# Designed miniproteins, single chains, continued (2), part 15

Each design is a single chain, and the fold is of that chain. pLDDT is the mean over its residues in the fold that is shown.

## One batch from the design tools (miniprotein)

Design m4493
Fold by ESMFold2-Fast:
Structure m4493 (fold): chain A 92 residues (1-92)
Amino acid sequence: MNAVLDLVDQGIIDPSTALLIASGLKSIGIDTTKATLAEQAALEALFSTKTNKEIGKKYNLSESTVSYHVSKLMRKLGVSSRKEARVSFGLS
């Protein structure tokens, strides 16, 4: 399963944005082709307007699990907010 391709399939991001995200994450040691379910949920939460609770319900994960993985992903990206992460990849 490729986490960024799943976001494209769901219409959350376009293919060009997916390529930028995949390349950026690979440069910091995150392989989106081998992402766990929780890591995929965190990526959708980070790059969508959905809440951690909504993402948790969608992926059958607790809100705290989604929040933990989002925080871990943001820390690896060197960003302090989801908005900053989105802007770093050219998203509004």
Scores: mean pLDDT 76

Design m4494
Fold by ESMFold2-Fast:
Structure m4494 (fold): chain A 82 residues (1-82)
Amino acid sequence: MKVLAIPVYNNPELARKAAEYAASQPELDLVLIVDAGSEDGATELLKKLLEEAGIPYEVVEVGRVGMEEADKVGLELAKKLR
């Protein structure tokens, strides 16, 4: 099972690029969205793009933390799931 963990925090451009990357992976089974308190619709945009591409996803909320902490949490979750 191939799982891609994508940390998202107030950056819809990165969310869009992450969705495009996921759609380019032929054996990707699941996208894990690690949401660190996005308030600008970045997480909602990523969910919509993944749904349009037919890619299964799950959302994990890690609370409102700084971008540095969100990246660390995302990396640790990615290690656990890969």
Scores: mean pLDDT 69

Design m4495
Fold by ESMFold2-Fast:
Structure m4495 (fold): chain A 81 residues (1-81)
Amino acid sequence: EKKEKLKKWLEESYKNAVADIDKYETDPERREALKKILEEVYQKLLEFIDENVDSMTEEELRQKALELAREYISKKIEELK
């Protein structure tokens, strides 16, 4: 239940982020690069949830997932420069 709920939230967040890239990024090469970064983040966060679902509350998992996502995305975007 908790795991399924978190994974569904993560999937919807990923889909929304991909839609935002399509809306705001006009460069096709950058668009594909950003989508690839989001896919990598999504997979890492799924793994994080699988590893930590029994040891943390739903709220703690959501907060740490968002922090990990921001950190990873920021690092990967910096590497694209």
Scores: mean pLDDT 81

Design m4496
Fold by ESMFold2-Fast:
Structure m4496 (fold): chain A 81 residues (1-81)
Amino acid sequence: SEFQQLLEQVYQHAVAMIDKLKALLKEGKISQEQVNEILDKMERQMQEWRDWAIRQHPEYAEEVQAIYDDIMARIEELKAA
């Protein structure tokens, strides 16, 4: 379904962004403070996306929540690094 493709795209884009930030931080090209600022914006965007997605497609609520929870866990881990 088109919505399942959107779920996969959102997940892959979020993971790719987190991985890129992690790589830039390890290379010394970005500070932890800059990473945390970007991650704070990403958290807000993910919360808005989750709320929108569950409202539009309540039949996918569990899958949306699982993607959200995984991305939030990755964000919190990188903030704690």
Scores: mean pLDDT 89

Design m4497
Fold by ESMFold2-Fast:
Order: sequence, then structure tokens, then C-alpha cells
Structure m4497 (fold): chain A 80 residues (1-80)
Amino acid sequence: MEELDEAVSRGREAAEKARKIAKEQFKKGNYYLASKLMTAALEMERAAARGRGSKDPLQAVKEMREAIEKAEKVIEEAKK
């Protein structure tokens, strides 16, 4: 399903970006923000893993989109 593949691809990019920003925040001593970013990345990976094994692709796409939106909000917060 093209929508699921696109969502997984976006999720992978968002997770990688979150990990990169988390490493920068750790170096600055902002451990709480780094933890939030790492948690968002892990939630994204878990959603993608569940989606690929799911018998309901539409539900998997919704879960991936929600995980992406949550991660993007944390990433935006970290840039401020």
C-alpha cells in the first residue's frame, strides 16, 4: 500500500532527525528535551514495526501519521 510505505518513509526520516537533535541536546546538557526526542523516535519505530505486520493497513497508516505528528511537534519544540 503506497500510503503506508510513504508514511513509514516519513516516519524514518522524522525519527532520524529527532535522534540527531537529541544528541545535540545531550551535548548541551538538556537531558529532559533529549529524552523527549528519543522517546518520539522510539514510538515512531514501534508504530512502523506494528504497521508492517498489521492485518489492517488503514489503521496502520493512521497510527503512523499520529506518531509522525507527535514527533514533529517535539522536534519543533526542541528548535525553539
Scores: mean pLDDT 76

Design m4498
Fold by ESMFold2-Fast:
Structure m4498 (fold): chain A 120 residues (1-120)
Amino acid sequence: SEIEKLIKRGEEAFKNKDYESAAKSFLEALDIALRNGDYETARKIIEKITDLVIDLAKQGKYDLAADIIRETALILNRNLDRSRTEEFLLEMAERLEKEGYGWLADDLRMLAFMRPLEPS
C-alpha cells in the first residue's frame, strides 16, 4: 500500500540520518492512515514519529523535534476529534517523559489540553 511504501521510505531516511525526509514520509503516512480511519496503523506511525523525535532530542536537535511535534498535532487535529487527538498526543508525551525529555512531553500536553488545539 501507499502507507507501507511511505513508512519504508521514512525508516530508510531515518537510518541514513535524513531526519527531514524521515519526518515528511511518516507525517504523510499518518495523514493517509487517519483519512482512511485506520487508527491502528496511525498509532504505529505515531510510535515511529516518537522514535524520531526522541533520537533528535538525544542529538540536541530540539527545534526540529518541536517542529515535528507541532506538525503531528496539526495532522491529528485536522483528522480527529479532540478526544482522539488528546489520546495520541498523550501517548507520545508518556514516551518522551520516560526517555527524560519532560519539557517536550509538556509541549505535547499543552497541545493536547490547551489553546493550540482549542482556539478561542
Scores: mean pLDDT 84

Design m4499
Fold by ESMFold2-Fast:
Structure m4499 (fold): chain A 96 residues (1-96)
Amino acid sequence: EKKKKGEEYAEKAIEALRNQDYDTAIEYVKKAADYGVSLETMKRVGREARRLGVPEDVRKEIAKIFNEKYGDEIRREGRLEMARLFGLPEEVIARL
């Protein structure tokens, strides 16, 4: 039940990113993380943010939100791979 709402908020976050409404996108990412999202949905948000040319600071904040809530799942899949999907520099990857 909570996971369904998390997926809905993740979709709203992607829509906000398309509209360049980055503050709203970050708020929806926080809500998505709180309700629960799949690793695939986290990857999708990262890919879409990179594809849309979202600023690095915004992509970094989104990656940080997911890392704080799902750090163990992200470590299992690979922090390096998640950071690459978000299009973050290698210096930022080293701190994840």
Scores: mean pLDDT 76

Design m4500
Fold by ESMFold2-Fast:
Structure m4500 (fold): chain A 97 residues (1-97)
Amino acid sequence: SEVSAFRKEFDEKLRKDPEKAKEEYLKNIDSLTLEQLAYLFFHNILDISFVKRNKKELTEEEKKYLEARKEISVAAGDKFAEQIEKWLREFAEERRR
């Protein structure tokens, strides 16, 4: 599926160059579908295998990877919330007709 391709591309880009991937996804955040935003917000954070590691054992590359994932996840969550607020507002306006 399109979402499966998006997940694979996201993981590959982020593992290759986390800072570049972060810049690219943040720049294009407004062009992402609701399903892509949901993935970045909900599943992105849950798939982090590094969560099981001791903080003292994290490499600089692993730290950059986790920071990039965190920033992308927060931005995606904000955009997802904006979309829900818009839908709720539209439904409320329809009831006033």
Scores: mean pLDDT 74

Design m4501
Fold by ESMFold2-Fast:
Structure m4501 (fold): chain A 77 residues (1-77)
Amino acid sequence: MELTPEQKAALEAAIAEERAMIAAGASPEDIKAELLKRADELLAKGLGEVAALLIMAADLGVPVSTLVEYSDKAQNK
């Protein structure tokens, strides 16, 4: 997927925080809460595409990085 520099920075930061939480042994519920909180902040900044990815990842219970990789792979088929 193609993102603006601002959207890419926001997505990379969200993925980094999610990975850090997973490495620290955070619960799936804590990870979901953090993703939804970050999505709300991104929506307020007009970064709705990144916010939508975080919301979908939280709803599906999958890592944001996995959802992004899946989306990229689906577009190339």
Scores: mean pLDDT 77

Design m4502
Fold by ESMFold2-Fast:
Structure m4502 (fold): chain A 56 residues (1-56)
Amino acid sequence: KLEELREQVAGLLLGMLKAGMDPSKVQELVDQEAAQASPEMAEVLRRALAEALAAA
């Protein structure tokens, strides 16, 4: 469940980066969401961002 969600979020974030969004803005968005999320969801968001940045 969380692994599948991580892959979906990573794909979405990678799409944003490929569309020309500033990586720092994508990171700010993820950090903001993670701060308001549960610890488990925050980990999913942070891992997804790391994967998207590595792939971009």
Scores: mean pLDDT 81

Design m4503
Fold by ESMFold2-Fast:
Structure m4503 (fold): chain A 98 residues (1-98)
Amino acid sequence: SIEELVDWAIENADDPEVLKRAEELAKSKDPRERMLGLIVLAAAGKLTVEDLREAEFLFLQGYPDILYGVLLAAERNLDKLSPEVKAEVERLIKRYSL
């Protein structure tokens, strides 16, 4: 499940090798790889506004699990996020009721 993937990401986000691989996967053309990468970046507190815009774009293209997972992971690490990223997370939650 997406919740299980988020839990895994939170447990492993402190591993620098996991984070490095997640940064690579977040730029992949494969939606599944992109989902894993973005969720790990969110869990690590490394999420950017551009990453959130990418997750929203994929949601609008028919991949709702990506945005859902990213927002779930981001909410669990809200204290690690910049004010700009927190504002974007709040905007997306309100807009899509996720």
Scores: mean pLDDT 84

Design m4504
Fold by ESMFold2-Fast:
Structure m4504 (fold): chain A 84 residues (1-84)
Amino acid sequence: SEEEQKRKKEYLEKFNRALDLIANAKTREEAKEAYRLLLETGPVKSEGVIEAVERLVKAGLLDAGLFSEEEVEEIIEEVRKELE
């Protein structure tokens, strides 16, 4: 529906904003908080949405160049456990 499309667009706009926060994260705490914000902005908590958020966090943190691939995986794992 058109309402569903609009909701998805708003969700993507929120993701872009939170991804910018991830790209500017200088500490693990800042990275975790940005990840939590991304997860919070979802209108529907589906596996696909969670997986997309994980991909965005990985891309953003790696692009920032302050964290290794291993450190990024650790940050993601830690936040995922906090949500359970």
Scores: mean pLDDT 73

Design m4505
Fold by ESMFold2-Fast:
Structure m4505 (fold): chain A 80 residues (1-80)
Amino acid sequence: SKVEEIVKETLKELGIDPSKLTEEQLELLVEYVEHGTGSEEEIEELSEKTGLPKEVIRKIFFESTVKLGMELIKEGVEKL
């Protein structure tokens, strides 16, 4: 999954080893980036379930969303 790749890259950039997360925790982060709204309630739930600080969850959401958006723009340009 492209979103999973982006989430793993964002984790590494934030100094977090993706292998430190369980498959279930990683899948939750991927789902959050794909379908989440970035609400405080979602950030709190993910922080509790992953053990990552709320600020880190917030950064994962915004950085991964930006990277996903840039990738979509790049793919659009490459088709021209």
Scores: mean pLDDT 77

Design m4506
Fold by ESMFold2-Fast:
Structure m4506 (fold): chain A 73 residues (1-73)
Amino acid sequence: MDEARRQHAQGLELRRQGDYQGALDHFTRSAELAEGVDPSFAAYSLLLASDSADQGGDTQTSQQLFDRAMQLS
């Protein structure tokens, strides 16, 4: 979980800077690391990844990430 939280924190910082692609990559990695340990945290990271994809103009990736987050709860 420490690495998942680190990736998530890096994603938040990149999003603050307007680097939506960087934020997407870090939130997605956070979710991958968290999925088997903390599905709720993985879902939260996927929701932020979905928002980052949408802000970056990738609506298809945003929809896929949102659907995945809903599956995890």
Scores: mean pLDDT 88

Design m4507
Fold by ESMFold2-Fast:
Structure m4507 (fold): chain A 92 residues (1-92)
Amino acid sequence: SLPPPVSEVKIAKDLPQEERDKLREEVFKEQIENYKANKPIKELIFVDSKGITEELAELIKEALLKNDYEKVRQAERYLFRGELEKAKEILK
């Protein structure tokens, strides 16, 4: 897959937290729709998500493969806030 545009990543960094959360929510919704359209899970992109571990990435992929989009959306809310342990607990 193509890497995310550098300019969009830069803009997200410069935005207030609330606006960045909205932008990330839109990007994540696009990723969910891409997976519903049978796109590779390796294209999962979390813009500016700090410290997503390999374990968290695998849990997200597993949930998406099982079409458990609601669970992924709940975890995404914690990822936007940087609460990685809570996201992991939801995806567990």
Scores: mean pLDDT 59

Design m4508
Fold by ESMFold2-Fast:
Structure m4508 (fold): chain A 66 residues (1-66)
Amino acid sequence: GAAAAETIGRTARGELLRNAPSLSPEELRQAAARGVASARKGGLSDEEVALVERAIEEAVREAMAA
């Protein structure tokens, strides 16, 4: 459900932000892509994957702005 997607997105966001200082922009994008792929492989619906994608995109933007 949406709550599971929100939890997965929040976890991915936290991981990206914690690791961001040691990652290049390319590594950040690769980590983001892996997070989305993991959500999709985990059996989330397309709508739930979209929620995870939005959370990850926000995390990447925040990390790059810092």
Scores: mean pLDDT 76

Design m4509
Fold by ESMFold2-Fast:
Parts: C-alpha cells; structure tokens; sequence
Structure m4509 (fold): chain A 84 residues (1-84)
C-alpha cells in the first residue's frame, strides 16, 4: 500500500518537473519572440524573421524531446506499479 503511494508521489513530482520544463520552453520562446519584435522595430524584419524561425525550430525540438522523456518516465512508473 505505502509502496504504491510512494510511486504515485514520485510520478506526480516527475509530472510537475516536466510541466515546469514545458513552461520554461514556452517562456523562452515568448522572450525570443519579444526580442525579435524589438529587433524588427529597430533594425528591420529580416533579422527578426531569422530569429523567429530559429526559435520555432528550437521550441519544436525541445517539446518533442520532453514528450519522449515524459512518455518513457510514465512507462517506467507503470512498470514499477506492475512489479508490486
């Protein structure tokens, strides 16, 4: 009983860490978009477009990586529950 509760608590903590990492990715993307808008206003849209493209690529890759890690973590916790 307590072992199952401990696994559930660890899974919840892992989910909270993944949610934080997702928020950090969103926050970074938002900051990069803000900077691109400032650059567009000061220097021109070409540099802003380049930065936005790079930001989009980094965000997409980061999300895909986190989704895969989250999936693997969930499978590991399901395995631990099965072994109880």
Amino acid sequence: MEELKKIEEELKKAQEEFDKRYRDLVSQAGEDVRKAREIAAKVGPEEADRLLAETTQRYSQGVAELDEERKKAKEEFEKKIKEL
Scores: mean pLDDT 80

Design m4510
Fold by ESMFold2-Fast:
Structure m4510 (fold): chain A 64 residues (1-64)
Amino acid sequence: SGRDILLRAVDLARPETTKRIAEANAEVERNNYSDQEVLQKNRELFADWARLVAQYEARLRAEA
């Protein structure tokens, strides 16, 4: 089902998402970001995550 494909895509995106979160945390630490800059970085990370999930979802649908 579409839900099962989406959940699998989320799972497949996890390692890359974890890496990007670690890199973003290091950047925040180095640059002494304000709360607003941290919120913007979180929005960027969420957008990257959504893109990765969509890419994996498309691959899984093509394999079906």
Scores: mean pLDDT 83

Design m4511
Fold by ESMFold2-Fast:
Structure m4511 (fold): chain A 92 residues (1-92)
Amino acid sequence: SSKKKEILELLDKMIEAATRLAENPEEAEKYLAEIEEYAKKIGELLEDEETEKLLELTVESARELVKEGRYEEAAALVAMTASVLKIAIENE
């Protein structure tokens, strides 16, 4: 229960950071760093190798999209991944 609540709060923070990345691309590096920190904490709490790998790949892909100036796509990828995980965890 407590661990599940913490993971859901971190997923919400990931979605919020993704939204801010899309709205303020001039601060993209700041929001990417926040997303990476939240993703790492979620991975450590879940202790699920497949989910940890998904989160790592999502962060890497978002970073590459930002490098290409594709801020909306980077934000959508992060928000989509976090939202899918949130639904999966809430339904367990």
Scores: mean pLDDT 88

Design m4512
Fold by ESMFold2-Fast:
Parts: structure tokens; sequence; C-alpha cells
Structure m4512 (fold): chain A 81 residues (1-81)
């Protein structure tokens, strides 16, 4: 469910470096709004843009948390497709 996916994403955001948490929450709010509207391609595009911007500059531990956020979003998008 969207609620379960959002909860997983929020738990993983809490483990990101503090400087990324506010931006990550704002991006995830928009991603989940797109998923609620059935715009799975828009949600994926926004999530991918966020990953491309930040992922290469993060530690392996922080990258793992972003991967789990991305996986939660993708699984929900796949259910809506």
Amino acid sequence: SLDAAREVALREIARLPAEFQAEARAVLDEVFALLEAGDTEGARALMLAFLRRHYPRLSPEAQAHLERIAAAVELEALRLD
C-alpha cells in the first residue's frame, strides 16, 4: 500500500545525512502524490532525478538507504502499472 511504502521511505530518510533529510522528505511527498494520481512515470522520473543528483556523492551506507527508498517507490509504481 502507499501508506506502507511511505512508512518504509520515511524510516530510511531518517538514516540519511541530516543535510539531505528535508529535501528527501519534500521529494518523497511529491513522488507519493504522483503515485496517488496514477502518474507512475512522473514518480519514477522524479525519484531517478533525485538519485542521480545525490547518489554518487554519498557513502556506501547512505547509498544503501537511498536504494531502499527507491525500491519502495518502484514496488508501489509496479502495483499501479
Scores: mean pLDDT 85

Design m4513
Fold by ESMFold2-Fast:
Structure m4513 (fold): chain A 81 residues (1-81)
Amino acid sequence: SALAANAVELKPEELEKVEELTKEADELLKKVAEAKPSEEKQQELLELQVRLAEAIRNKDWEAFRKTVEEITKLAEEVLKE
């Protein structure tokens, strides 16, 4: 897809999906931080926060998607009861 290959302006429907995923990712990052994970997991959290912000800034929607997936994986590992 052209949107996945280069930084481009999103269509309204695609922008809405990015906003939804960003809110979900932010919520997961907050829950991970509140869980007080190991120093190693806290470092991963910080790296993912930076990568998410950079992907959004650069309109790199492929990197955005991969970063959201990694945030979800980190949350699953940390928040498992």
Scores: mean pLDDT 77

Design m4514
Fold by ESMFold2-Fast:
Parts: sequence; C-alpha cells; structure tokens
Structure m4514 (fold): chain A 87 residues (1-87)
Amino acid sequence: MSLEEKIEKLEIALKDLKELSKQEISPEDLQRALLNLAGQLEKLGLPELAEKIRELAEQAPTTSQKELLEKAIKLLEEKIKELREKL
C-alpha cells in the first residue's frame, strides 16, 4: 500500500467519524464503530493508532460520545498530518 493510498483511507475514516459525531448513538454502537476503525487502522499498518482507538472503545460505556469522538478525530487528524509531511 502506498503512502498516498494510506492517507486517502485515513481521510475517509476521518470523514466517517466526523459524520458519526453529528449523531447520538448507543454506547454499544460507538464501541463497535471504534473497534471496527481500530481493525481497519491495524490493516493499514498503524498498530499504535489502532491500540489508542481500542482504548477509547473500552471507555464507551463510561465516557461521553462527544469526548470519545473528539479524541478519535484528533488522533486521526494528527496521524494524517504526520503522514502528509513525509510526502
């Protein structure tokens, strides 16, 4: 997978998270969405980011959706910026 392709897939995931942040969903649906994202990130060769997103998924029953999605969005934005600087 090229660096450009990896960035494109991360930008799609970021867009999906931002769309999800406009909705209220159950803690179970939020946890599932974050775990699916983590699996996707691991397949992209980003295991450290995947682990951080899994950590947020574990907090879904006890932490606000807004706080968890803001943290997940920030993590993806920072990783996209980092990868773009390597182009």
Scores: mean pLDDT 84

Design m4515
Fold by ESMFold2-Fast:
Parts: structure tokens; C-alpha cells; sequence
Structure m4515 (fold): chain A 80 residues (1-80)
């Protein structure tokens, strides 16, 4: 069902975001790790809101992809 697909996408995104949080703590300076924490917390809150409201799968996917791109940019900046 579409609801199962929405839950699967949110759960996959949550696992990926929490993995990114742990990597930031391990490899990045505390200020950059805090920036990543904020981005992840905001994204998780938004994804939960979209899931609870039964928002379109495409909107959930967009938030997950945009967040991943933002985190990748922060990691690239920090590791350069």
C-alpha cells in the first residue's frame, strides 16, 4: 500500500540520517557535528509530520533526498 511505502521510506531515511549523525560525531569537529544534528532533527520532525498526515510519497521522497544532499554538502565542505 502507499502507506506502507511511506513508512518504509521514512524508516530508511531515519536509519540513514542516524548513521550520518554518528559519522559526524566520529570524524567532524563539534561545531559541524552540531550543524548536522540540527539538519537531521529538523528533517526527522518533518518526515514524521508528513507520515502522520498521509502526505504524498513524492513529498516524503523529496524531503529525504534534499536532506541527504544537504548533509553530503556539509560533509564535503568539512573534509576538504
Amino acid sequence: SEEEQRRAWVESARLALESAREQAKRYLDPETAAEIDKVIDEALKRLDELLEKGSPLEEIQRVAIETARRLQAIFRRALA
Scores: mean pLDDT 87

Design m4516
Fold by ESMFold2-Fast:
Structure m4516 (fold): chain A 117 residues (1-117)
Amino acid sequence: SLEEYMDILLSDSSLKSVLPTARVVYEESESEEEAVERLARWLELQLLQIKKLSKSDEELREAVTRYLTALREALKLDVITDELIKEIIDALINNDLERLRELTRIIARALVDKALK
């Protein structure tokens, strides 16, 4: 269910694993751009799973807002603005996968930056 999936995504262990995972992805990648693409794809898959489990656009909006706000607060990712969250939700509702990937790359670049600190 969406609630079970959100409980996993928002768990302390899941949130704490994000930066170590980003660091491993960076170290295993041939370039910074490859690491960004791998992390953007990972974020895209999480967001698409939220969409798949959501029963309505409103449920999707609430779940995505909770997830991205939790990432922003736990990892201090100031790039995850309310405007970016809205654009990601709009891309998911409209099935605009190209736009979704552009937006997840913004978060992925910030994850790489934070992981190297």
Scores: mean pLDDT 90

Design m4517
Fold by ESMFold2-Fast:
Structure m4517 (fold): chain A 66 residues (1-66)
Amino acid sequence: MEELEKRIEQLKKELDSVNTDIERYEKYAKEGNERAKKNLEVLKTYSDKLQAELDELQAEIERLKA
């Protein structure tokens, strides 16, 4: 249980950091920055992976508490 909650905390921190970067790069991409557009695609893919792992771990904890 504690290990799973620790991992969730780490993923939430990493996801928050990635989402902050996505917001910054979205602004630059709207201004026509091609590098920012490429970085956005990479960050969005990574964010999706982190969210999927978070969702799975949260479901696992819910199952264990039920």
Scores: mean pLDDT 82

Design m4518
Fold by ESMFold2-Fast:
Structure m4518 (fold): chain A 90 residues (1-90)
Amino acid sequence: MKLEEVVEKIIKLLEEGRYEEAEELFLENLPKLPELRAVAILAQEYAELEKLPPAEAFRKAYERVKREGISAEEAEERARELRAEIVAAR
């Protein structure tokens, strides 16, 4: 399954409140699609700082990962930059 297909399925499960199934799908695909780690790390920052619902946080994170080409290895550094941006906008 391609990254976009996995992300869309996770978002749908989160929108339906199927959090356990969303986590299982994420963990199953993580070894094959390491970019999912970047999406999850950025989604956590959006959820915590902007108080977005899980599905919206995950969608917003994926759009940023796709737009900026964020790798799994860069994810923690990019999350720190995102956190600083959100805090500065308060």
Scores: mean pLDDT 82

Design m4519
Fold by ESMFold2-Fast:
Structure m4519 (fold): chain A 87 residues (1-87)
Amino acid sequence: SLLKEVEELKKKVIEEAKKTGNKELYEKVKKLVDEGVKLMSTGPMTKEKMEEAAKLFEETSEILEKEGQKEGAEAARKLAEIALKPF
């Protein structure tokens, strides 16, 4: 369930980045969200890794919000919230 939620939010972020028509922005957003999800899914889950993942998702949200992609920005914020969940 949580893995499926993370995958759906990632898809939403990538799709909204594609809608901008800006290849450089798309590549940057894809790299940020891929790195964030990788931190959440590989090796031991440390607070430091979750905070790093959240920071990458927050940067993704800021980029998409600046481009008017509000739904993608919200999806990235939700990924950050999932990464920072205390459990």
Scores: mean pLDDT 84

Design m4520
Fold by ESMFold2-Fast:
Structure m4520 (fold): chain A 75 residues (1-75)
Amino acid sequence: MEVILSAVVRAPASRLPEIEAALRAVPGVLDVRAHVVGDYILVTVRARDEAAARAALETLGALGEVLSARIVPAP
């Protein structure tokens, strides 16, 4: 079942392209959307399954400080 990962990362705006590229490279990631809010980057990842979403979250944690993350079934 497809899932959506929503995460908040503390990172400067200049890291947005790097974060998007790294997430798109994760197997099973179908779509990545990210936008800057102050000193934070809000990331939404659509993944093939929960395992792919968890791999995306691990990738995100290696790139910046993950302040919150949530994985939910995609509609």
Scores: mean pLDDT 83

Design m4521
Fold by ESMFold2-Fast:
Structure m4521 (fold): chain A 86 residues (1-86)
Amino acid sequence: AEKVIELAEKAIELAKEGNAIEAAKQAIEGALLLADLSGDVTLGTGLALRGIGAQIEAELGNEKLAMEEAIRTAEELIRKAKELLE
């Protein structure tokens, strides 16, 4: 669970630095790890697909939307990972 939080916090940091593509990739990795740790494959896959959407938006030049979506996905990852720790 701590590793999911690390990946999500790194995604937020990268997004704030303007690195939307790398932010999205960290969010995707965190979502896949959350699926493994929680057993909630549907939730983890859904969050990974949101991260993939953010990466696509970044590659299309929609950097603001990509950063916003990566941050929102990362915040959801932090919330869900904390639920596993509590």
Scores: mean pLDDT 81

Design m4522
Fold by ESMFold2-Fast:
Order: structure tokens, then C-alpha cells, then sequence
Structure m4522 (fold): chain A 82 residues (1-82)
């Protein structure tokens, strides 16, 4: 990764994390710890989907597609394991 791509990825991760944490608070009415939220497979999948969307908007399409596929795979595994 170039320095520019690393900065864009870091920015996307921070923004996606904020979105996921805000959604958890709205859905549960409770402010949860970051580690607990991202340890939940469903919220981890949402985090990857949001990161993918943000990377797509920034022109990092290959990386965005990889994260989107990862989120879809994680979502399927969670549904099948239940």
C-alpha cells in the first residue's frame, strides 16, 4: 500500500467505526465498548460494509470489493451457524 492509500484506509476505518458505534447505541439504547461491538460478528460485518462503501467513494475500488466480499462471507457464516 502507498502512504496515500494507507491514509485513506485509516480514514475509512475511523469513519466506519463511528457509524457502527452510533448505530449500536441507537438500536440498543446502550453505549457499548468498541471491542465488544466489533467482537459481534453482525456488527463486524456492518463495519466491513461501511468501510467498503467509503473506500469505493475514495476510488479504492479493489480494496472496497475485497472488504464487501469479506462482510458478505461473514454474514453468511453467522446465519448458517445459528
Amino acid sequence: LSDEESQLLSEAFREAESIVMDRVKKETGVERRRGDVLGDGEYLALFYRETSRLLEEKGLTDMAEMLRETAELLDELIKKRK
Scores: mean pLDDT 76

Design m4523
Fold by ESMFold2-Fast:
Structure m4523 (fold): chain A 96 residues (1-96)
Amino acid sequence: GIEERIRELLSKLSKEDQLQVAELFEKLADAIENGDKETYNKTSEELYNLLKESLGEEDALEFDDLIGELGAANPDVPPAEIFRKLSQLAKEIAEE
């Protein structure tokens, strides 16, 4: 499913990059909850650039699409909670 594919892509990252992605997801969640559009846009760019450098452009674009699909599949879940879940997933993978 969507979550399993996100997990596969995250597992391709180094442990250091997995932890950085987790921090970026928390920052995205905080920006949404605070209505901070500037921080949201900057953090989204940082996340995309990290994924592009680590996974390549094709996998980075797939990852972005999968986050959108995860949100669409969970319409009753606030977007900030989805990012918090993704942060926790990245941390769990980094601890393996």
Scores: mean pLDDT 88

Design m4524
Fold by ESMFold2-Fast:
Structure m4524 (fold): chain A 97 residues (1-97)
Amino acid sequence: MQEKIDEETLAALIEIHLAIAKLDLERGNVESAKEGIKRAVEFIKKNKDKLSKETVLRLLEDVKRIAEQGKEVAKDPTEFDKILEEIDKLIEEVRKS
């Protein structure tokens, strides 16, 4: 994965997933948006060692903002509460490293 994918490309791929999730929320596709947010979080977790600390924190804050929007429009906000809890734990972990 790493030999051809620089940090800028990796960050851009995550931001594309977040843009799709935001668009899904705007269209009322809350479940699709939730899956997109979860995929973005997992992609960040998998690749955080290949990204600068500042980039990881920025991406996690972007994911958090979209997840907060998802919670506001969701029929069941508790699933987004779990996602937000995971994001907050990951932000704290990265800040401590």
Scores: mean pLDDT 81

Design m4525
Fold by ESMFold2-Fast:
Structure m4525 (fold): chain A 78 residues (1-78)
Amino acid sequence: MSLEEALKKAVELLKKGDESGAYDYLNQAFSGDGGRITAIFEAIKKVLKGDDDGALKMLQTRFSEKEAKKLLEIIKKA
């Protein structure tokens, strides 16, 4: 599964309240990096609440500014 597909599936599952399923898909995309997985998981939750600025700041704790912006765009398009 591509990173974009894993992120889209995680967003879909989080919209349905399936946090465990969302985490499983993120773990496949970022195997072994719990800090990055947690940052993306929390960023998706923030985007779903309309807090795009908070989501970007969360991603920047574990990703470069360029990577964080790309991840945010994928999450917002899902």
Scores: mean pLDDT 82

Design m4526
Fold by ESMFold2-Fast:
Structure m4526 (fold): chain A 63 residues (1-63)
Amino acid sequence: EEKERKRLAAAHYTAASINRVGADVNLELAKKSSPEMAEKFRKDAELDEETARINEEKAKELE
């Protein structure tokens, strides 16, 4: 139903926001870390950003 689709879209947008915050945290940790650890944090941030994008796309499809 349309109402349920709107709620699911909102949930996906919320998940996207949470993952973008996670990406920011990982990028900040990368700045403070050894080069090897910085690479791991940058990869984690990249995954968080991709997860955010996927959730945003799902939300748009539900609208």
Scores: mean pLDDT 84

